# Designed miniproteins, single chains: the designs that were tried, part 20

Each design is a single chain, and the fold is of that chain. pLDDT is the mean over its residues in the fold that is shown.

## One batch from the design tools (miniprotein)

Design m675
Fold by ESMFold2-Fast:
Structure m675 (fold): chain A 94 residues (1-94)
Amino acid sequence: EEVPLTPELEKKMREAVEEQLPRAEELAKDKSADKVVKTAELMAEAVLKIANDEKAKELAEKAVELAAGDVKLAQELLKEAVLLTVKKLLEEAK
């Protein structure tokens, strides 16, 4: 159920997320709707940097769009995009 992370894959994903994380945290501190949307946008950009799969990119784009109306759905779509990216990286490592 959990995708196994190799040390190299974990490092790459952590670096991509860490690059955007301080900015996302600043935007999230005020917990306003506008800042939630901007936080989702930054997270989607981080996923797109590591995604080679067209479906992962589509899910990230939809997450940004839906964040304005449904934050929980946006978070779930971003999580799916990350999982698809991890699965692709694991297949390429074979």
Scores: mean pLDDT 58

Design m676
Fold by ESMFold2-Fast:
Structure m676 (fold): chain A 107 residues (1-107)
Amino acid sequence: MKAEDISLLSGTAKKVGESENKEIDPSVLDDLEKGLKNYRKDVTFTVKSIEIKEHEDYVEVTLTLERTAKNGKKKTITHTVKLPKSDPLAQEALEYIKKLKEGDKIK
């Protein structure tokens, strides 16, 4: 997933990636990255909400997920994905997402 994490010091903190990482404070990105490291793909998340917005060229999906740590702390993670309407694999992913419900568990 992380391809170009060469930004250990790149001269501009604002240009952090490929496309839509705008308006995000670097401190928020640091918290998200630490959260992902602690709750990697071997961890189960509970679906809290699913938002689907259709645009002209793509479908925007926002997933809010929650994980409970062993000490009782809850971590909420929000993922936004843009799925091109011209991509058949993106349409298959959208079909899967439409089958998810609040309270479902995913990895």
Scores: mean pLDDT 59

Design m677
Fold by ESMFold2-Fast:
Structure m677 (fold): chain A 74 residues (1-74)
Amino acid sequence: SMEEYAEKLKEEYLKELEEIAKTKSEDELRQFVEEKAKEVSEDPRLSEEQKEEIVKAMLGKLLEILTKRERERA
């Protein structure tokens, strides 16, 4: 179903973001999220609500990663 597709895609992107966060810079993480957000925006299989949810989830995970890195610098 489209709902199962959207959920799986969200989970896969969040997992990829977490994995690359182990080795990639802030700029590279931001670029990854921007590229995936563009892919999501262009996917005709996703509703507007599903696109918004996936992008928000990625942005939330990115913020979590960057916030943790900032705390580790202090």
Scores: mean pLDDT 84

Design m678
Fold by ESMFold2-Fast:
Structure m678 (fold): chain A 102 residues (1-102)
Amino acid sequence: SKKTLNNLIKLESTFFSEAKRRNPDGLLSVDELYDLLRSFGLNLSREEVEELVAEVDKDKDGLLDMEEVIEFMRKLLRKLMPELSDEEIEEIEEELRKLHLT
């Protein structure tokens, strides 16, 4: 529903804002991302986080820039909520880019 989509956008936006606040250099390590996910009540294993990071870490340095964090969040939503359509996930990603990537 539109209400559910708006709630997810708010949650994802809050997560991304917290990621940026904790990492003012704009780079997140796997450890920082793992700790952040746990702080939001997401009980992924370190191995699951590392697998998702490997899918978005294009330069293979083990660090995610803010653009790669948005892609990570998109893949995480697909994994946790497979009932979401590709269009709904794309809308969430686009709203995050508009709010956080100026």
Scores: mean pLDDT 74

Design m679
Fold by ESMFold2-Fast:
Structure m679 (fold): chain A 100 residues (1-100)
Amino acid sequence: SDDELLEELREELKKLKKEIEEAESFEEVIELGKKAIELIREFAKKASPEVKTLLEEIATRLEHLIEKAIENKLSTEEAREYLSTGLDEAIEEIDRRLEE
């Protein structure tokens, strides 16, 4: 079901957020961010059309955050905060859908 899929994705994104918060290099932060996008898109392929649209929008938003982090040459600390916040917002959006 979509709910089971979203619950599984939520837990995986929480793990990735923790890994980003603990990352010691800019390159590691970006790699973990890209891994989150890949994971979201993989789950989107298994979802209903409504949930697929939600997940694809989240993935696109995270891609833009990664592009901005690279273009603006953020420090490791700034990139950790920036992508961690982006993942937290994604998790909150998934949580709102699960409460519907």
Scores: mean pLDDT 89

Design m680
Fold by ESMFold2-Fast:
Structure m680 (fold): chain A 78 residues (1-78)
Amino acid sequence: SEAERRAELERGVEAVRKALEELAALAKAGDEEARAALEEAVAQAREARARAPELSPLEAEAVRRAARAAEEAAAAVA
């Protein structure tokens, strides 16, 4: 069902958010590998956002939310 798909996407977005927050914390502590991973996550988020119009509305919104989380995490480290 769409409700099940929406719940699945919501869990995915939340998992991405938590992973990005952890990477940001490690990068702030001086972990260069975490900083590189965060930069890569932002690059991947930009590519995914560019493809969002090709997805279903639910998937497009999930991608945009994940992309915003990546940008916010990177901004917190800058």
Scores: mean pLDDT 84

Design m681
Fold by ESMFold2-Fast:
Structure m681 (fold): chain A 91 residues (1-91)
Amino acid sequence: MALEIKEIVTKTAEVDGYRVELRVLESEDAAIDEAKRLGGAVSMKMKNGSFSVVSGFVSSSQMSALMKLALEVAEEAEKKGGSLVGVVTPL
């Protein structure tokens, strides 16, 4: 078990009229907690080319923007067994 919360990768981009900030954390619990804290954030896990949504509330358009950025970091997240936290805000 990881005793420390570590951020593996951080990406920020403008996607479909949203500002998307995506963080890859090596702790699933940390990703879930951060998503709950931020409100409107989504916690997701990447494994074998697939995404699973763990926790969060966002609109379908926000999810679409988040997924586009998530694909840019999918390979690194999968290699490191990371969990994703995405924050999507309107521009």
Scores: mean pLDDT 64

Design m682
Fold by ESMFold2-Fast:
Structure m682 (fold): chain A 80 residues (1-80)
Amino acid sequence: MTEEKRRRAAELYRRGVRYEREGEEALSKGDNKTALSLYDEAIKLYDEAERLAEEAGNVDFANTVKEQRDYVIEKKKSIE
């Protein structure tokens, strides 16, 4: 159970990183609307990854995911 939650959290985190990267690419091209949508998807994935990491007792990873999510939230505020 714990290992499954850890693996799932890592998978969701990797997907979030991918969406964040795609959002950065869209932003670099001046497509703020696409960047915002991609950042929203990344935030959703990070929220779920953080929750699963916490449930698995992986505090260090949960904190890493939270920091990354907070970074994306601040990034969104800078372009809204």
Scores: mean pLDDT 86

Design m683
Fold by ESMFold2-Fast:
Structure m683 (fold): chain A 71 residues (1-71)
Amino acid sequence: MYEALILSPSGAILARGRGKTVEEAVEAAIEEGKKRKVLASGLKVEVYEGDKLVAEGTVKVGEDGEVSVEF
């Protein structure tokens, strides 16, 4: 099981997501961040499997408001 964290520039956790895959965990974190209205382009994303960092990326918000993560 994976956990994705969306972090502020200061390192505070803004949103979290869990999933059976990296993609599912990231998608869950994006949906939480949308509900909290905390998402912005350039925010750091970290994905963990237990205590192990397995992926890093950045949040990207498109002109249409669609949110993705670029690794």
Scores: mean pLDDT 84

Design m684
Fold by ESMFold2-Fast:
Structure m684 (fold): chain A 58 residues (1-58)
Amino acid sequence: MAAELAARREQAALDSAKYARDLMEKTGISPEEASKTAADHYQQRLADIEAELARRAA
């Protein structure tokens, strides 16, 4: 369902933003490096979500 995909993508974006914040607070990493790491994390989450939905649709 499109609504399920949209909700999961929104949650992935929020989780990635929190992940970047946690990295900056725990490791002292720069905001620029945290943003790059969070972007990679977000892309991986999107791929996982789409793969899961594709498996359920098949």
Scores: mean pLDDT 78

Design m685
Fold by ESMFold2-Fast:
Parts: C-alpha cells; sequence; structure tokens
Structure m685 (fold): chain A 80 residues (1-80)
C-alpha cells in the first residue's frame, strides 16, 4: 500500500514535468493535483484502520508531490 502510493505520487510528478508545456498537459496536472489531494484526505482513515502503515512517511511523500505539482502548474500557467 505505502510503496504503491509513493510510486504513484512520484510518477504523477514526473508526468507533470513532461506534460507542463501543453494545454492538455496542464489539464492533466490539475487532475493529478486533485487525485493527490483526495489521497491525502483519505490517508487519515487508511492509517487509522492500518496502524502498521507509516502514515507520517506517506503524508510527507504526498505533500512533497503536491507542492511540486502545484509549482509546475503555476509555472505552466504563467507561461500560458
Amino acid sequence: MAEAAERAAQAAVEQARAASETPDGIAAIRRAIAEAEAALAELDKVVAEHPELDGEALRAALERALEELRRILAEAEARA
């Protein structure tokens, strides 16, 4: 679970960087941000039901990915 969430967050950031120069890519980045925000909102429930998970590490990874995605989006929108 934890590894899959971290991998998904990293993949989303990498895809966002590659796509950031196109309008379709900007829309994809917005979707990735919404998905990461939803995952972060559900994290508290997942960790409460699975105390064996490192919720702090998962939260840190998702928050880092969100900050990076938002920065990429802001730069892309500033160019548009």
Scores: mean pLDDT 73

Design m686
Fold by ESMFold2-Fast:
Structure m686 (fold): chain A 75 residues (1-75)
Amino acid sequence: SEREALLARAEAHRAEAERLLAEAAKETDPVQKERLLLQAMGHALAAVRLYEELGLRDRAREVWAAFVARVKSLA
């Protein structure tokens, strides 16, 4: 179904954001770290948008809050 496809896409974007944040945590080059963080932000925003389109507003907020908390932990 369309709903199942959108949910799968949202979950894939969330997983990719988490993967990129883990890569950024290991990165010592500040330019590459910034690139990874920007890519992670793009995926996190895509996941948030898709969860909002699905009416899953609490999940969208949780995903964004988790992303922000992780970025702060990497500073």
Scores: mean pLDDT 90

Design m687
Fold by ESMFold2-Fast:
Structure m687 (fold): chain A 73 residues (1-73)
Amino acid sequence: SDEEIERIKKKYNLSEKGARKFYELGSQGNIVQLIVQNSDFKPGDLLERLSKDPSLLPELLVEAGLLEKEDLK
């Protein structure tokens, strides 16, 4: 929904395009699992990093090829 996309945009400091992509990725399932499936990250290590700093999530999505650098603010 537009409201959820706006919340994602504010929470993760994403562009409009980035927030829409993030929302679509979340609709496919667990976003952490998608990062693991598209990168060399181990699930436990990834979860530990995100629990300490959730703001890393957009950069991790770019590293996994799920977002583009231009999708970040």
Scores: mean pLDDT 78

Design m688
Fold by ESMFold2-Fast:
Structure m688 (fold): chain A 77 residues (1-77)
Amino acid sequence: MEELLRELVRAIRELDVERVRELARQLGLPMSDLVRILQGERVTSDDPRREAGLRAAERAALSLSEEQRAALVEGLS
């Protein structure tokens, strides 16, 4: 699981839409939750694995420009 979290952060930072979709499926993250995080919303889960994925995505999103976040949101929508 830790390796999948690191791969998710990398995929988000690289704006690799297909890889983000695949890793989100493996981590059980809804695409809607990822889109909300990229739009600046706070999303949480009581599932520790899902929470870890959401926090990793949030950290990665904070390293992106607004334009990069918008592009990734469009690709994931």
Scores: mean pLDDT 83

Design m689
Fold by ESMFold2-Fast:
Structure m689 (fold): chain A 83 residues (1-83)
Amino acid sequence: EEAEKLRKEAIENYKKGLEAIQAGDFKTAGEYFKKAEDLINELLKRGEKEQVIEVLTESAKLAEQYGFPAVAAVAKKVIEELK
């Protein structure tokens, strides 16, 4: 459904943002993170709280995999506050 599509697109944009940071392309990273943020805000506007939690959970996992544990810790904190 539409919420699942938005969730998948948010995760994909976040992943591309992390890949851009690793490549040293901070401008492209910012563009992808902005797209992910817009998709998360659309999910929040739709009341899709569980989909937002899944985006943040996968984003935290990706941040740890890409070597950004502090970013992952912030995402985990936000997940706890959304419950």
Scores: mean pLDDT 79

Design m690
Fold by ESMFold2-Fast:
Structure m690 (fold): chain A 80 residues (1-80)
Amino acid sequence: SERLKKLEELLKKMEELKERMKEASKEEVPEILKEAQKIYQEVLEIYNSIKNPSPEEKKIFKKIIEIAKEIAELGDKILE
């Protein structure tokens, strides 16, 4: 479905942001966190529009949440 494809696209963008965060300088961290927050907000808006999400959509949503957490944890380490 178009909706599943959009979630997969957003997941890929989050994975790319995680790779960027791994190599980020302290100055780059705020912008990466801001981009991750924007994608996370888009995912929440999509998920909240769905009356009955499929198992596949739920799985992708959980992966995006996990990557968002990993990005935040990486950012915290860089800012230490």
Scores: mean pLDDT 86

Design m691
Fold by ESMFold2-Fast:
Order: structure tokens, then sequence, then C-alpha cells
Structure m691 (fold): chain A 68 residues (1-68)
């Protein structure tokens, strides 16, 4: 859910960031540098605006599913 996706992004940002992947319900994968405020905001907005279906947020070895 959105809370789990937010927790994953916050924990990764606190750990120094890196690359986050957001897989849209269409199957398109977008990549964000969450060590930057712009990248973290971009990832969050992409998850919230993904449209109908389930977005998947991945950071390192962790994965969270966020229903749209």
Amino acid sequence: GLKEAATLLLNASDAGGGEAEVELPSGEVLRFDISTASGAIGAALTVMGAGPGEAIVRVGDKEVRAPA
C-alpha cells in the first residue's frame, strides 16, 4: 500500500538514497535518484499518479506494491 511504499522510500533516503524503480500498471519502469529531493518527489508523484491498477516500487532488494 501507499504507507509501505512511503516507508520504503523514507528508509532508503535515510540510508543515503540510490536508485528507486517505479513499475507502472502498464509495465513501464521509471527510475529515480532518491538521494535528491527532486528524485524522491518524482517517485512519490509517479506512484500516486500511476492511474488504475497496481504500481510496484523497488529500492535495492526491497519491493512494495501500491494499489492506485
Scores: mean pLDDT 72

Design m692
Fold by ESMFold2-Fast:
Structure m692 (fold): chain A 56 residues (1-56)
Amino acid sequence: SGVSQAVQAFQSGDYVRARQISFQNISNNTSRRIYGQALGRLGRTSESRRYLQQAS
């Protein structure tokens, strides 16, 4: 699934891919967390913080 692909991309250090795939699955709580974490790793700290606050 897209969620599993986002997790694998994040774990492999491919934060650009992790952000892209997780955004496509943003309604899923795991994907929202990966999206926020990937933003943080890419230096988009304020966006990362906002997204992680909204993740369940």
Scores: mean pLDDT 81

Design m693
Fold by ESMFold2-Fast:
Structure m693 (fold): chain A 91 residues (1-91)
Amino acid sequence: SERLERLKRVLEEIKRLFQDMDTDGSGVISREEFRAFLRRLEPTLSDEEIDALFNEMDTDGSGKISFEEFTRFYARRRRYSEEEVEEILSL
C-alpha cells in the first residue's frame, strides 16, 4: 500500500541519519557523536543548544540515544502519530 511504502521510506531515511551519527557502530548515539553531527550540519549551533536537543530525545537521562528514541523523536517532529511510529518500528 502507499501508506506502507511511505513508512518504509521514512524508516530508511531514519536508519541512514542514525548510522551517519553512530560513527563507532555501537547502535546508540552518544552526546559527542550528536554534537559532531549537528556541528557539521549547522556550525552556528552552541553546545547548550545541541545539549537541549539531545536532552529532548534522551528522556531517561541515560546519556545515549537508542534507535527507538531517535525514531520516535524524528517521527513526532515530522508529525507522525504514535501508531505510525509503532508501525515503523515493527517493519
Scores: mean pLDDT 78

Design m694
Fold by ESMFold2-Fast:
Structure m694 (fold): chain A 83 residues (1-83)
Amino acid sequence: GAALEAIREGLEAIARRRGSDTVSVGEAAGVVSRLMQEGVISEEGGREAIRELMELAKEKGSYFLTVEEAVEAVERGLRRAGE
Protein backbone atom coordinates (compact mmCIF):
# COMPACT_ATOMS: atom_id res chain seq x y z
CA GLY A 1 0.00 0.00 0.00
CA ALA A 2 0.95 3.66 -0.26
CA ALA A 3 1.95 3.86 3.43
CA LEU A 4 4.41 0.93 3.13
CA GLU A 5 5.87 2.42 -0.07
CA ALA A 6 6.46 5.72 1.79
CA ILE A 7 8.10 3.83 4.68
CA ARG A 8 10.38 1.88 2.32
CA GLU A 9 11.35 5.08 0.45
CA GLY A 10 12.26 6.89 3.67
CA LEU A 11 14.26 3.96 5.06
CA GLU A 12 16.10 3.37 1.76
CA ALA A 13 17.06 7.07 1.63
CA ILE A 14 18.60 6.83 5.14
CA ALA A 15 20.46 3.57 4.33
CA ARG A 16 21.78 5.04 1.05
CA ARG A 17 23.05 8.18 2.83
CA ARG A 18 25.12 5.95 5.17
CA GLY A 19 26.26 3.59 2.38
CA SER A 20 24.59 0.55 3.95
CA ASP A 21 21.40 -1.56 3.78
CA THR A 22 20.61 -0.87 7.46
CA VAL A 23 18.84 1.77 9.55
CA SER A 24 18.84 2.31 13.30
CA VAL A 25 15.60 1.51 15.14
CA GLY A 26 15.48 5.22 16.10
CA GLU A 27 15.76 6.30 12.44
CA ALA A 28 12.99 3.84 11.47
CA ALA A 29 10.76 5.13 14.30
CA GLY A 30 11.51 8.68 13.07
CA VAL A 31 10.22 7.84 9.57
CA VAL A 32 7.02 6.36 11.09
CA SER A 33 6.53 9.46 13.31
CA ARG A 34 6.97 11.82 10.33
CA LEU A 35 4.39 9.90 8.27
CA MET A 36 1.95 10.05 11.23
CA GLN A 37 2.40 13.85 11.34
CA GLU A 38 1.80 14.02 7.55
CA GLY A 39 -1.41 11.95 7.91
CA VAL A 40 -0.11 9.05 5.77
CA ILE A 41 -0.28 6.68 8.77
CA SER A 42 -2.84 6.78 11.60
CA GLU A 43 -1.70 7.49 15.17
CA GLU A 44 -2.70 3.94 16.22
CA GLY A 45 -0.92 2.40 13.21
CA GLY A 46 2.22 4.41 13.92
CA ARG A 47 2.29 3.41 17.59
CA GLU A 48 1.89 -0.29 16.72
CA ALA A 49 4.58 0.01 14.00
CA ILE A 50 7.06 1.58 16.46
CA ARG A 51 6.25 -1.14 19.02
CA GLU A 52 7.02 -3.88 16.43
CA LEU A 53 10.31 -2.14 15.51
CA MET A 54 11.35 -1.96 19.19
CA GLU A 55 10.41 -5.61 19.82
CA LEU A 56 12.41 -6.76 16.76
CA ALA A 57 15.49 -4.76 17.84
CA LYS A 58 15.25 -6.31 21.34
CA GLU A 59 14.89 -9.86 19.93
CA LYS A 60 17.96 -9.34 17.66
CA GLY A 61 19.98 -7.61 20.41
CA SER A 62 20.81 -4.91 17.85
CA TYR A 63 20.04 -1.20 17.36
CA PHE A 64 20.25 -1.72 13.57
CA LEU A 65 17.71 -3.37 11.26
CA THR A 66 17.89 -4.03 7.55
CA VAL A 67 15.46 -1.96 5.47
CA GLU A 68 13.53 -5.18 4.72
CA GLU A 69 13.28 -6.13 8.44
CA ALA A 70 12.10 -2.61 9.33
CA VAL A 71 9.47 -2.57 6.54
CA GLU A 72 8.15 -6.00 7.65
CA ALA A 73 7.94 -4.84 11.29
CA VAL A 74 6.03 -1.69 10.26
CA GLU A 75 3.68 -3.80 8.10
CA ARG A 76 2.89 -6.06 11.09
CA GLY A 77 2.09 -3.00 13.24
CA LEU A 78 -0.14 -1.40 10.60
CA ARG A 79 -1.96 -4.72 10.06
CA ARG A 80 -2.60 -5.00 13.82
CA ALA A 81 -4.17 -1.50 13.70
CA GLY A 82 -6.43 -2.56 10.79
CA GLU A 83 -4.48 -0.69 8.08
Scores: mean pLDDT 86

Design m695
Fold by ESMFold2-Fast:
Structure m695 (fold): chain A 55 residues (1-55)
Amino acid sequence: SMRFERLALDTALRLLRETDLPIAVIAERVGFSSLSEFTRAFTRYYGKRPSEWRA
């Protein structure tokens, strides 16, 4: 659902900024079944790929 996806993606953004976890591990931790689905949802929501948010 849209609400649960938003909460998952917000948590993922925090993990991307605050940790050195691989993007695939972050996707799994926030409940996505695949890195591809996570990348698509994240890019749709934030306008940039997860790798582009890695500091």
Scores: mean pLDDT 80

Design m696
Fold by ESMFold2-Fast:
Structure m696 (fold): chain A 56 residues (1-56)
Amino acid sequence: SAIINAVRKAKESSSDENVKVMLAQLLRSLGHFVSEEEMKNSSVDELFERYVKELE
């Protein structure tokens, strides 16, 4: 919950590229590999939705 709120605040205050990097790092911390190509080709919303789903 605290991490999700931090990501939501980052979406409002940071560039899309910075939020994508944050989400890719969070996914990798959960053991899910995200390639640089996948990160660049995905939207912020796609990476965020994937992260929320992987937390389940």
Scores: mean pLDDT 79

Design m697
Fold by ESMFold2-Fast:
Structure m697 (fold): chain A 82 residues (1-82)
Amino acid sequence: SMKQQEIVEEGIEKVKKSTDKEEIRETLRETYRKLASLEEDVTRAIGLLLRAIGVELDTRNLSAEEAKEVVLKELERLLEEL
C-alpha cells in the first residue's frame, strides 16, 4: 500500500541523515514495528518483526557507518518488495 511505502521511505530518510548507530538501529526497529502494525495477517506481522531482529543482530558488532549501509540496503530491499 502507499502508506507502507511512505513508512519505509521515511525510515530510509531518517537513516540517511543519522550518524549515530543506536539512532540508525532504532529507526530500523520503528520502521518494522509500523509496518507490522498495518499487517492484518499475524504470520506476516511476526515475520516482519523477526526480520528486524535478524538485522539488529547482524549490525550489533558493526561500526555506525557499516550499520547504516546494512540498514539502508535492507530498507531499500523492503521498498522494492512492496
Scores: mean pLDDT 85

Design m698
Fold by ESMFold2-Fast:
Structure m698 (fold): chain A 56 residues (1-56)
Amino acid sequence: SADERGARAGAAYARRLAEEEGLSPEEAVQHGAKMGEAMGGDREAGRRAAEEALGA
């Protein structure tokens, strides 16, 4: 579904931002959630997936 695809993409993006760009986990999660929403997914589901991916 779009929610699943958005959550997966957002989680991957959040992980990349934290690991490669040095963003805080909180900032990385916000960017990941926005990415998932932009792909037609639910922002809150994307936020939770990103938090889980970063161990937050």
Scores: mean pLDDT 78

Design m699
Fold by ESMFold2-Fast:
Structure m699 (fold): chain A 77 residues (1-77)
Amino acid sequence: DNTMQQLQQDYDKLSPKQQKVAEEAAKSLPYSGRIARLADKKAKEYGLSPADAAYAASLGFALNRLQQQQNALKLAS
């Protein structure tokens, strides 16, 4: 799907520190409040701007959601 490909390409353009934030977001079952809290914590931990950390966390969450959806469809078929 074009959306998955675009998100993966955006992820690949992230800095190594932003990729770590995205990985942490993907590992949890985050909702909006958890994503915001995780982004703030990781911004301080990795020395990222709040915007860069929030962007990375949002990408990681979106990629994980699409992967989970694809896995569910494979199990249904």
Scores: mean pLDDT 74

Design m700
Fold by ESMFold2-Fast:
Structure m700 (fold): chain A 118 residues (1-118)
Amino acid sequence: MERLREALVRAAEEVLERLREAGAPEEVLEAVEALRRAAERDPEAALRALGEAGEEFARLVEEKGLGEALVEAMRRAIELARRADSEEEKVLAGALFYLVHLAAEAEGIDLREILEAA
C-alpha cells in the first residue's frame, strides 16, 4: 500500500503539471489536485475513482474508438469538474483526466490537442 500510495500521488502530480502546461482551466487543476489528496489520505477512494473512470473510458473506447473516446472523456471530465458539488465528484473527474493523460502519452498524442478538441 505505501508504494502504491506514493505511485498514485506521483502520477497525479505529473498529470497536474502536464495539464497546467497545456493551459487547462482552474477547475480541471482542482479536480486533479482532489485525486492527489485522495491518493495521499484515502488511496482506496482514489482506486475506486480510477476503477469507475476506467470503466467509463473503456466503454467510450468500445463505442467510439480511442481517438474519439479521448476527446469525449476529456469533455465529460471537464463538465464533471465544473459542476462538482462534492470532493468525491472532483476525485472522479481527476481520475478521468489521469486516464486520458495516460492513454494520450502511451499513444504519442498531445494532451493539449485533446483539451482544445474537447
Scores: mean pLDDT 83

Design m701
Fold by ESMFold2-Fast:
Structure m701 (fold): chain A 104 residues (1-104)
Amino acid sequence: MMTDEQIRQMVGRARQLVLEGRYEEAVRVAREVLEQLKGETTVLRGEAYLVLAKALIALGRYEEAIKYAEEALKIYKESNASQDDILEAQTALEEARRLLEKAR
């Protein structure tokens, strides 16, 4: 199993992959983080769900993005995440919902 530091580094890598437009790779890395953290209510798990949601928005997979943005919000609220983290997850959720509605 990976250490907490290695998991933090993987979350940072997934965020960087999204910034670089490498969305499918970002999905893979975020899913790997979620496997390591399964069942744990931690800010890192919320961050992994948020990165996954953002990558899925970019890939046009809006219904899946909504699901994972909602999971990020739930984890953030349960793990005493910052207001900035909560706002970022809410923004991703609202964007995914808006894009899904426009695609219909």
Scores: mean pLDDT 86

Design m702
Fold by ESMFold2-Fast:
Structure m702 (fold): chain A 69 residues (1-69)
Amino acid sequence: MSEEELELEVAKAMLRIATAVAALAHEKEGKLEAAREVRRRGEELYAEARTAEEALEAAKELLKYSEEL
C-alpha cells in the first residue's frame, strides 16, 4: 500500500470514528432521528472522500452538522 493510500485509509477511519461518536451522543440524549441522520451523512462523506485531506475536512463538517441537529 502506498503512503498516500495508507493516509487516506487512516483519515477515513477517523471520519467513521467521528460519525460513530457524534451519533452515539445523540442516541444518549434520545435523539434517534438525529443519530440516524448523522450516520447517513457520515457514510455519504466516507464514500465520496478521495484524499486524506478530504476525509479529515469531511469529519470536521460532519461534527459541525451534528451540532445543528
Scores: mean pLDDT 84

Design m703
Fold by ESMFold2-Fast:
Structure m703 (fold): chain A 117 residues (1-117)
Amino acid sequence: LLFHIGGKVVGEIAKILREKGERVIVLTLESDASAVKDYADELHTLPDDVTLGEFLRKFREIYGKHNPEEIIPVSDKRGDALGGYNFLKNIVAPLLGIPEEKIKLPGKLWEEAKKRL
């Protein structure tokens, strides 16, 4: 599962994962959906003004349906990706009972995707 926080790198990460035979599920804001729509196996969107409660309900639904091996926050900016990582690991995972080990930074995937831009 890719949690998209903004930018173009998410589309390239989704392409790389699909090239490796991985199933890519994306959660993004409606305004950011165009960056990934052609590369996600399943795309989920939230309003740009989404509340925390609405986010948690949607995240729980996706997680319960798909049981993803990894949850990766994605942004073109490292600080935004780290912010998303901390949000998922410290707030979302404890509230929803998700193992924090499933939450990963993009790492090498991010570097490879940036080269494709």
Scores: mean pLDDT 79

Design m704
Fold by ESMFold2-Fast:
Structure m704 (fold): chain A 69 residues (1-69)
Amino acid sequence: MEEKKKQLEARKNMADAGIAVADEGIARLDEQREELTPEQYERGKRLFQENKAGAEKDRKEAEAEIKSL
């Protein structure tokens, strides 16, 4: 059980890191908006938003599994 909890905590931490990276990426795109083409901005923003949504889902799943232990 200890190893499983450790793996789930690591998964949660990785998901939290992924959310933070995506938020930073979006913020940097917003700061550099004048230096990017509309296509580059929209593509980058969509990619980071998709990655964030995936990480948020993974975080909630890992958290639920930890609580079920």
Scores: mean pLDDT 83

Design m705
Fold by ESMFold2-Fast:
Structure m705 (fold): chain A 101 residues (1-101)
Amino acid sequence: MEYETLLSAAEINMIGAQTSADLALKAAEKGKENLPLVKKFVEGARSSRRGLEESGRKMIEKARELSEKLGEEAEERYRRLLEEADAAVKKAEEALKKVEE
């Protein structure tokens, strides 16, 4: 698989985590009646974050095969994407906790 394809997959997974988190917050606005929907979007955010980890690791490995410099750039890109996805998952989990209480 090409480096650019793996980078795109990683970015799409990060966007997926953010989108699921935003949907979890929106569903949570209606309170406990939306609890199953909030849970589904939290799991969506977690699933996207796992997809980012898989695609990100493959992206880094492929980048290192191409050049040392590209490998370092891929590691830094992955770190930033993972920080964004982790923030999204945390935001979704906080929304779930608020609805469950």
Scores: mean pLDDT 89

Design m706
Fold by ESMFold2-Fast:
Structure m706 (fold): chain A 82 residues (1-82)
Amino acid sequence: MTPRQAAEAIREAGEVAADYARGKGKDDLAEKVRDSTERAAEALEAGDTETAAKILQELANYLQEEDPDVLDVFQAALNRAM
């Protein structure tokens, strides 16, 4: 997978997870997912894979505590896009 393809997959998965969070009435969580995935995608496009990995790990840890269902949706969407 190229960095561009990985960035696209992350953005795609982020939108799916954010839409799921909005469907649950969690607009602030949806915005955080979109912000984190966009920053990770931008880091990948810049060639900074370490920063992208850190952002995604921080997002995963946050979602694990706040709403594990949103994390599951994000991971499933990312696996489909990869």
Scores: mean pLDDT 85

Design m707
Fold by ESMFold2-Fast:
Structure m707 (fold): chain A 86 residues (1-86)
Amino acid sequence: MEAQRVFLEAARVLEEEGREEEAEAFREAAEQYEAFLADPSLTEDQREQFELAVEMARRIAEGEPLEEAKKKAEEELLKIREEKAK
């Protein structure tokens, strides 16, 4: 539930910045999130992609630029993967 609201808030911020394509992507992610939660066949890759999207959306909703939010979310995900592998 909270993730959906974060996606919608990020989309609103992106629309204000003139990032219509990215805003549309986050609106679609908010809709798809409900379907994902109902899907028992979610793979680890799909869950990871959603976690990355949620982290980006949270950062954008907090006022970070899209490029910075994406970079930081990807770095955080990569570090989690590295620590899990060790």
Scores: mean pLDDT 74

Design m708
Fold by ESMFold2-Fast:
Structure m708 (fold): chain A 59 residues (1-59)
Amino acid sequence: SASKQAAFLQTQASLLRVAYEVEIDLLERRGAPASEIEAVREEMRRRLAELDAKIKEIE
């Protein structure tokens, strides 16, 4: 069902946020360049936006 599919995608979005937050924290701890950290943040925003769009399409 659409409701069940939306719940699954919302769970994926939540897990993806946590995974990216951990990756960014590790990069910051390693002293990675700001440009590298920003590239990861941009990838996170893009992937989360894609999941949000899919959720909106099935609601």
Scores: mean pLDDT 85

Design m709
Fold by ESMFold2-Fast:
Structure m709 (fold): chain A 90 residues (1-90)
Amino acid sequence: TPILGFLLAPSTKGSMEELEAERPAMEAALAELRERGAVALVGLMPGATPVSKAVLELVLESGLETIVLEAKDGLEGLEKLKEAEAALRA
């Protein structure tokens, strides 16, 4: 099973304008992952930016099976993502 894992952090850089410019490419990539039966693993940290929220919304709207993992910091987020990926591959 293909797995798309990423962290949404307060330090996530980028503008909404940059996200909107890349949106068609991101939507196409997410649609391809969905057709392959991929699962999205999203680590969500406190203080999510508007860009982080828009990225999460884009993933949820794509129809991918999505697992949201709440983490207090980046280290916990990475550990939770690694454990969830291992469980999905078992």
Scores: mean pLDDT 75

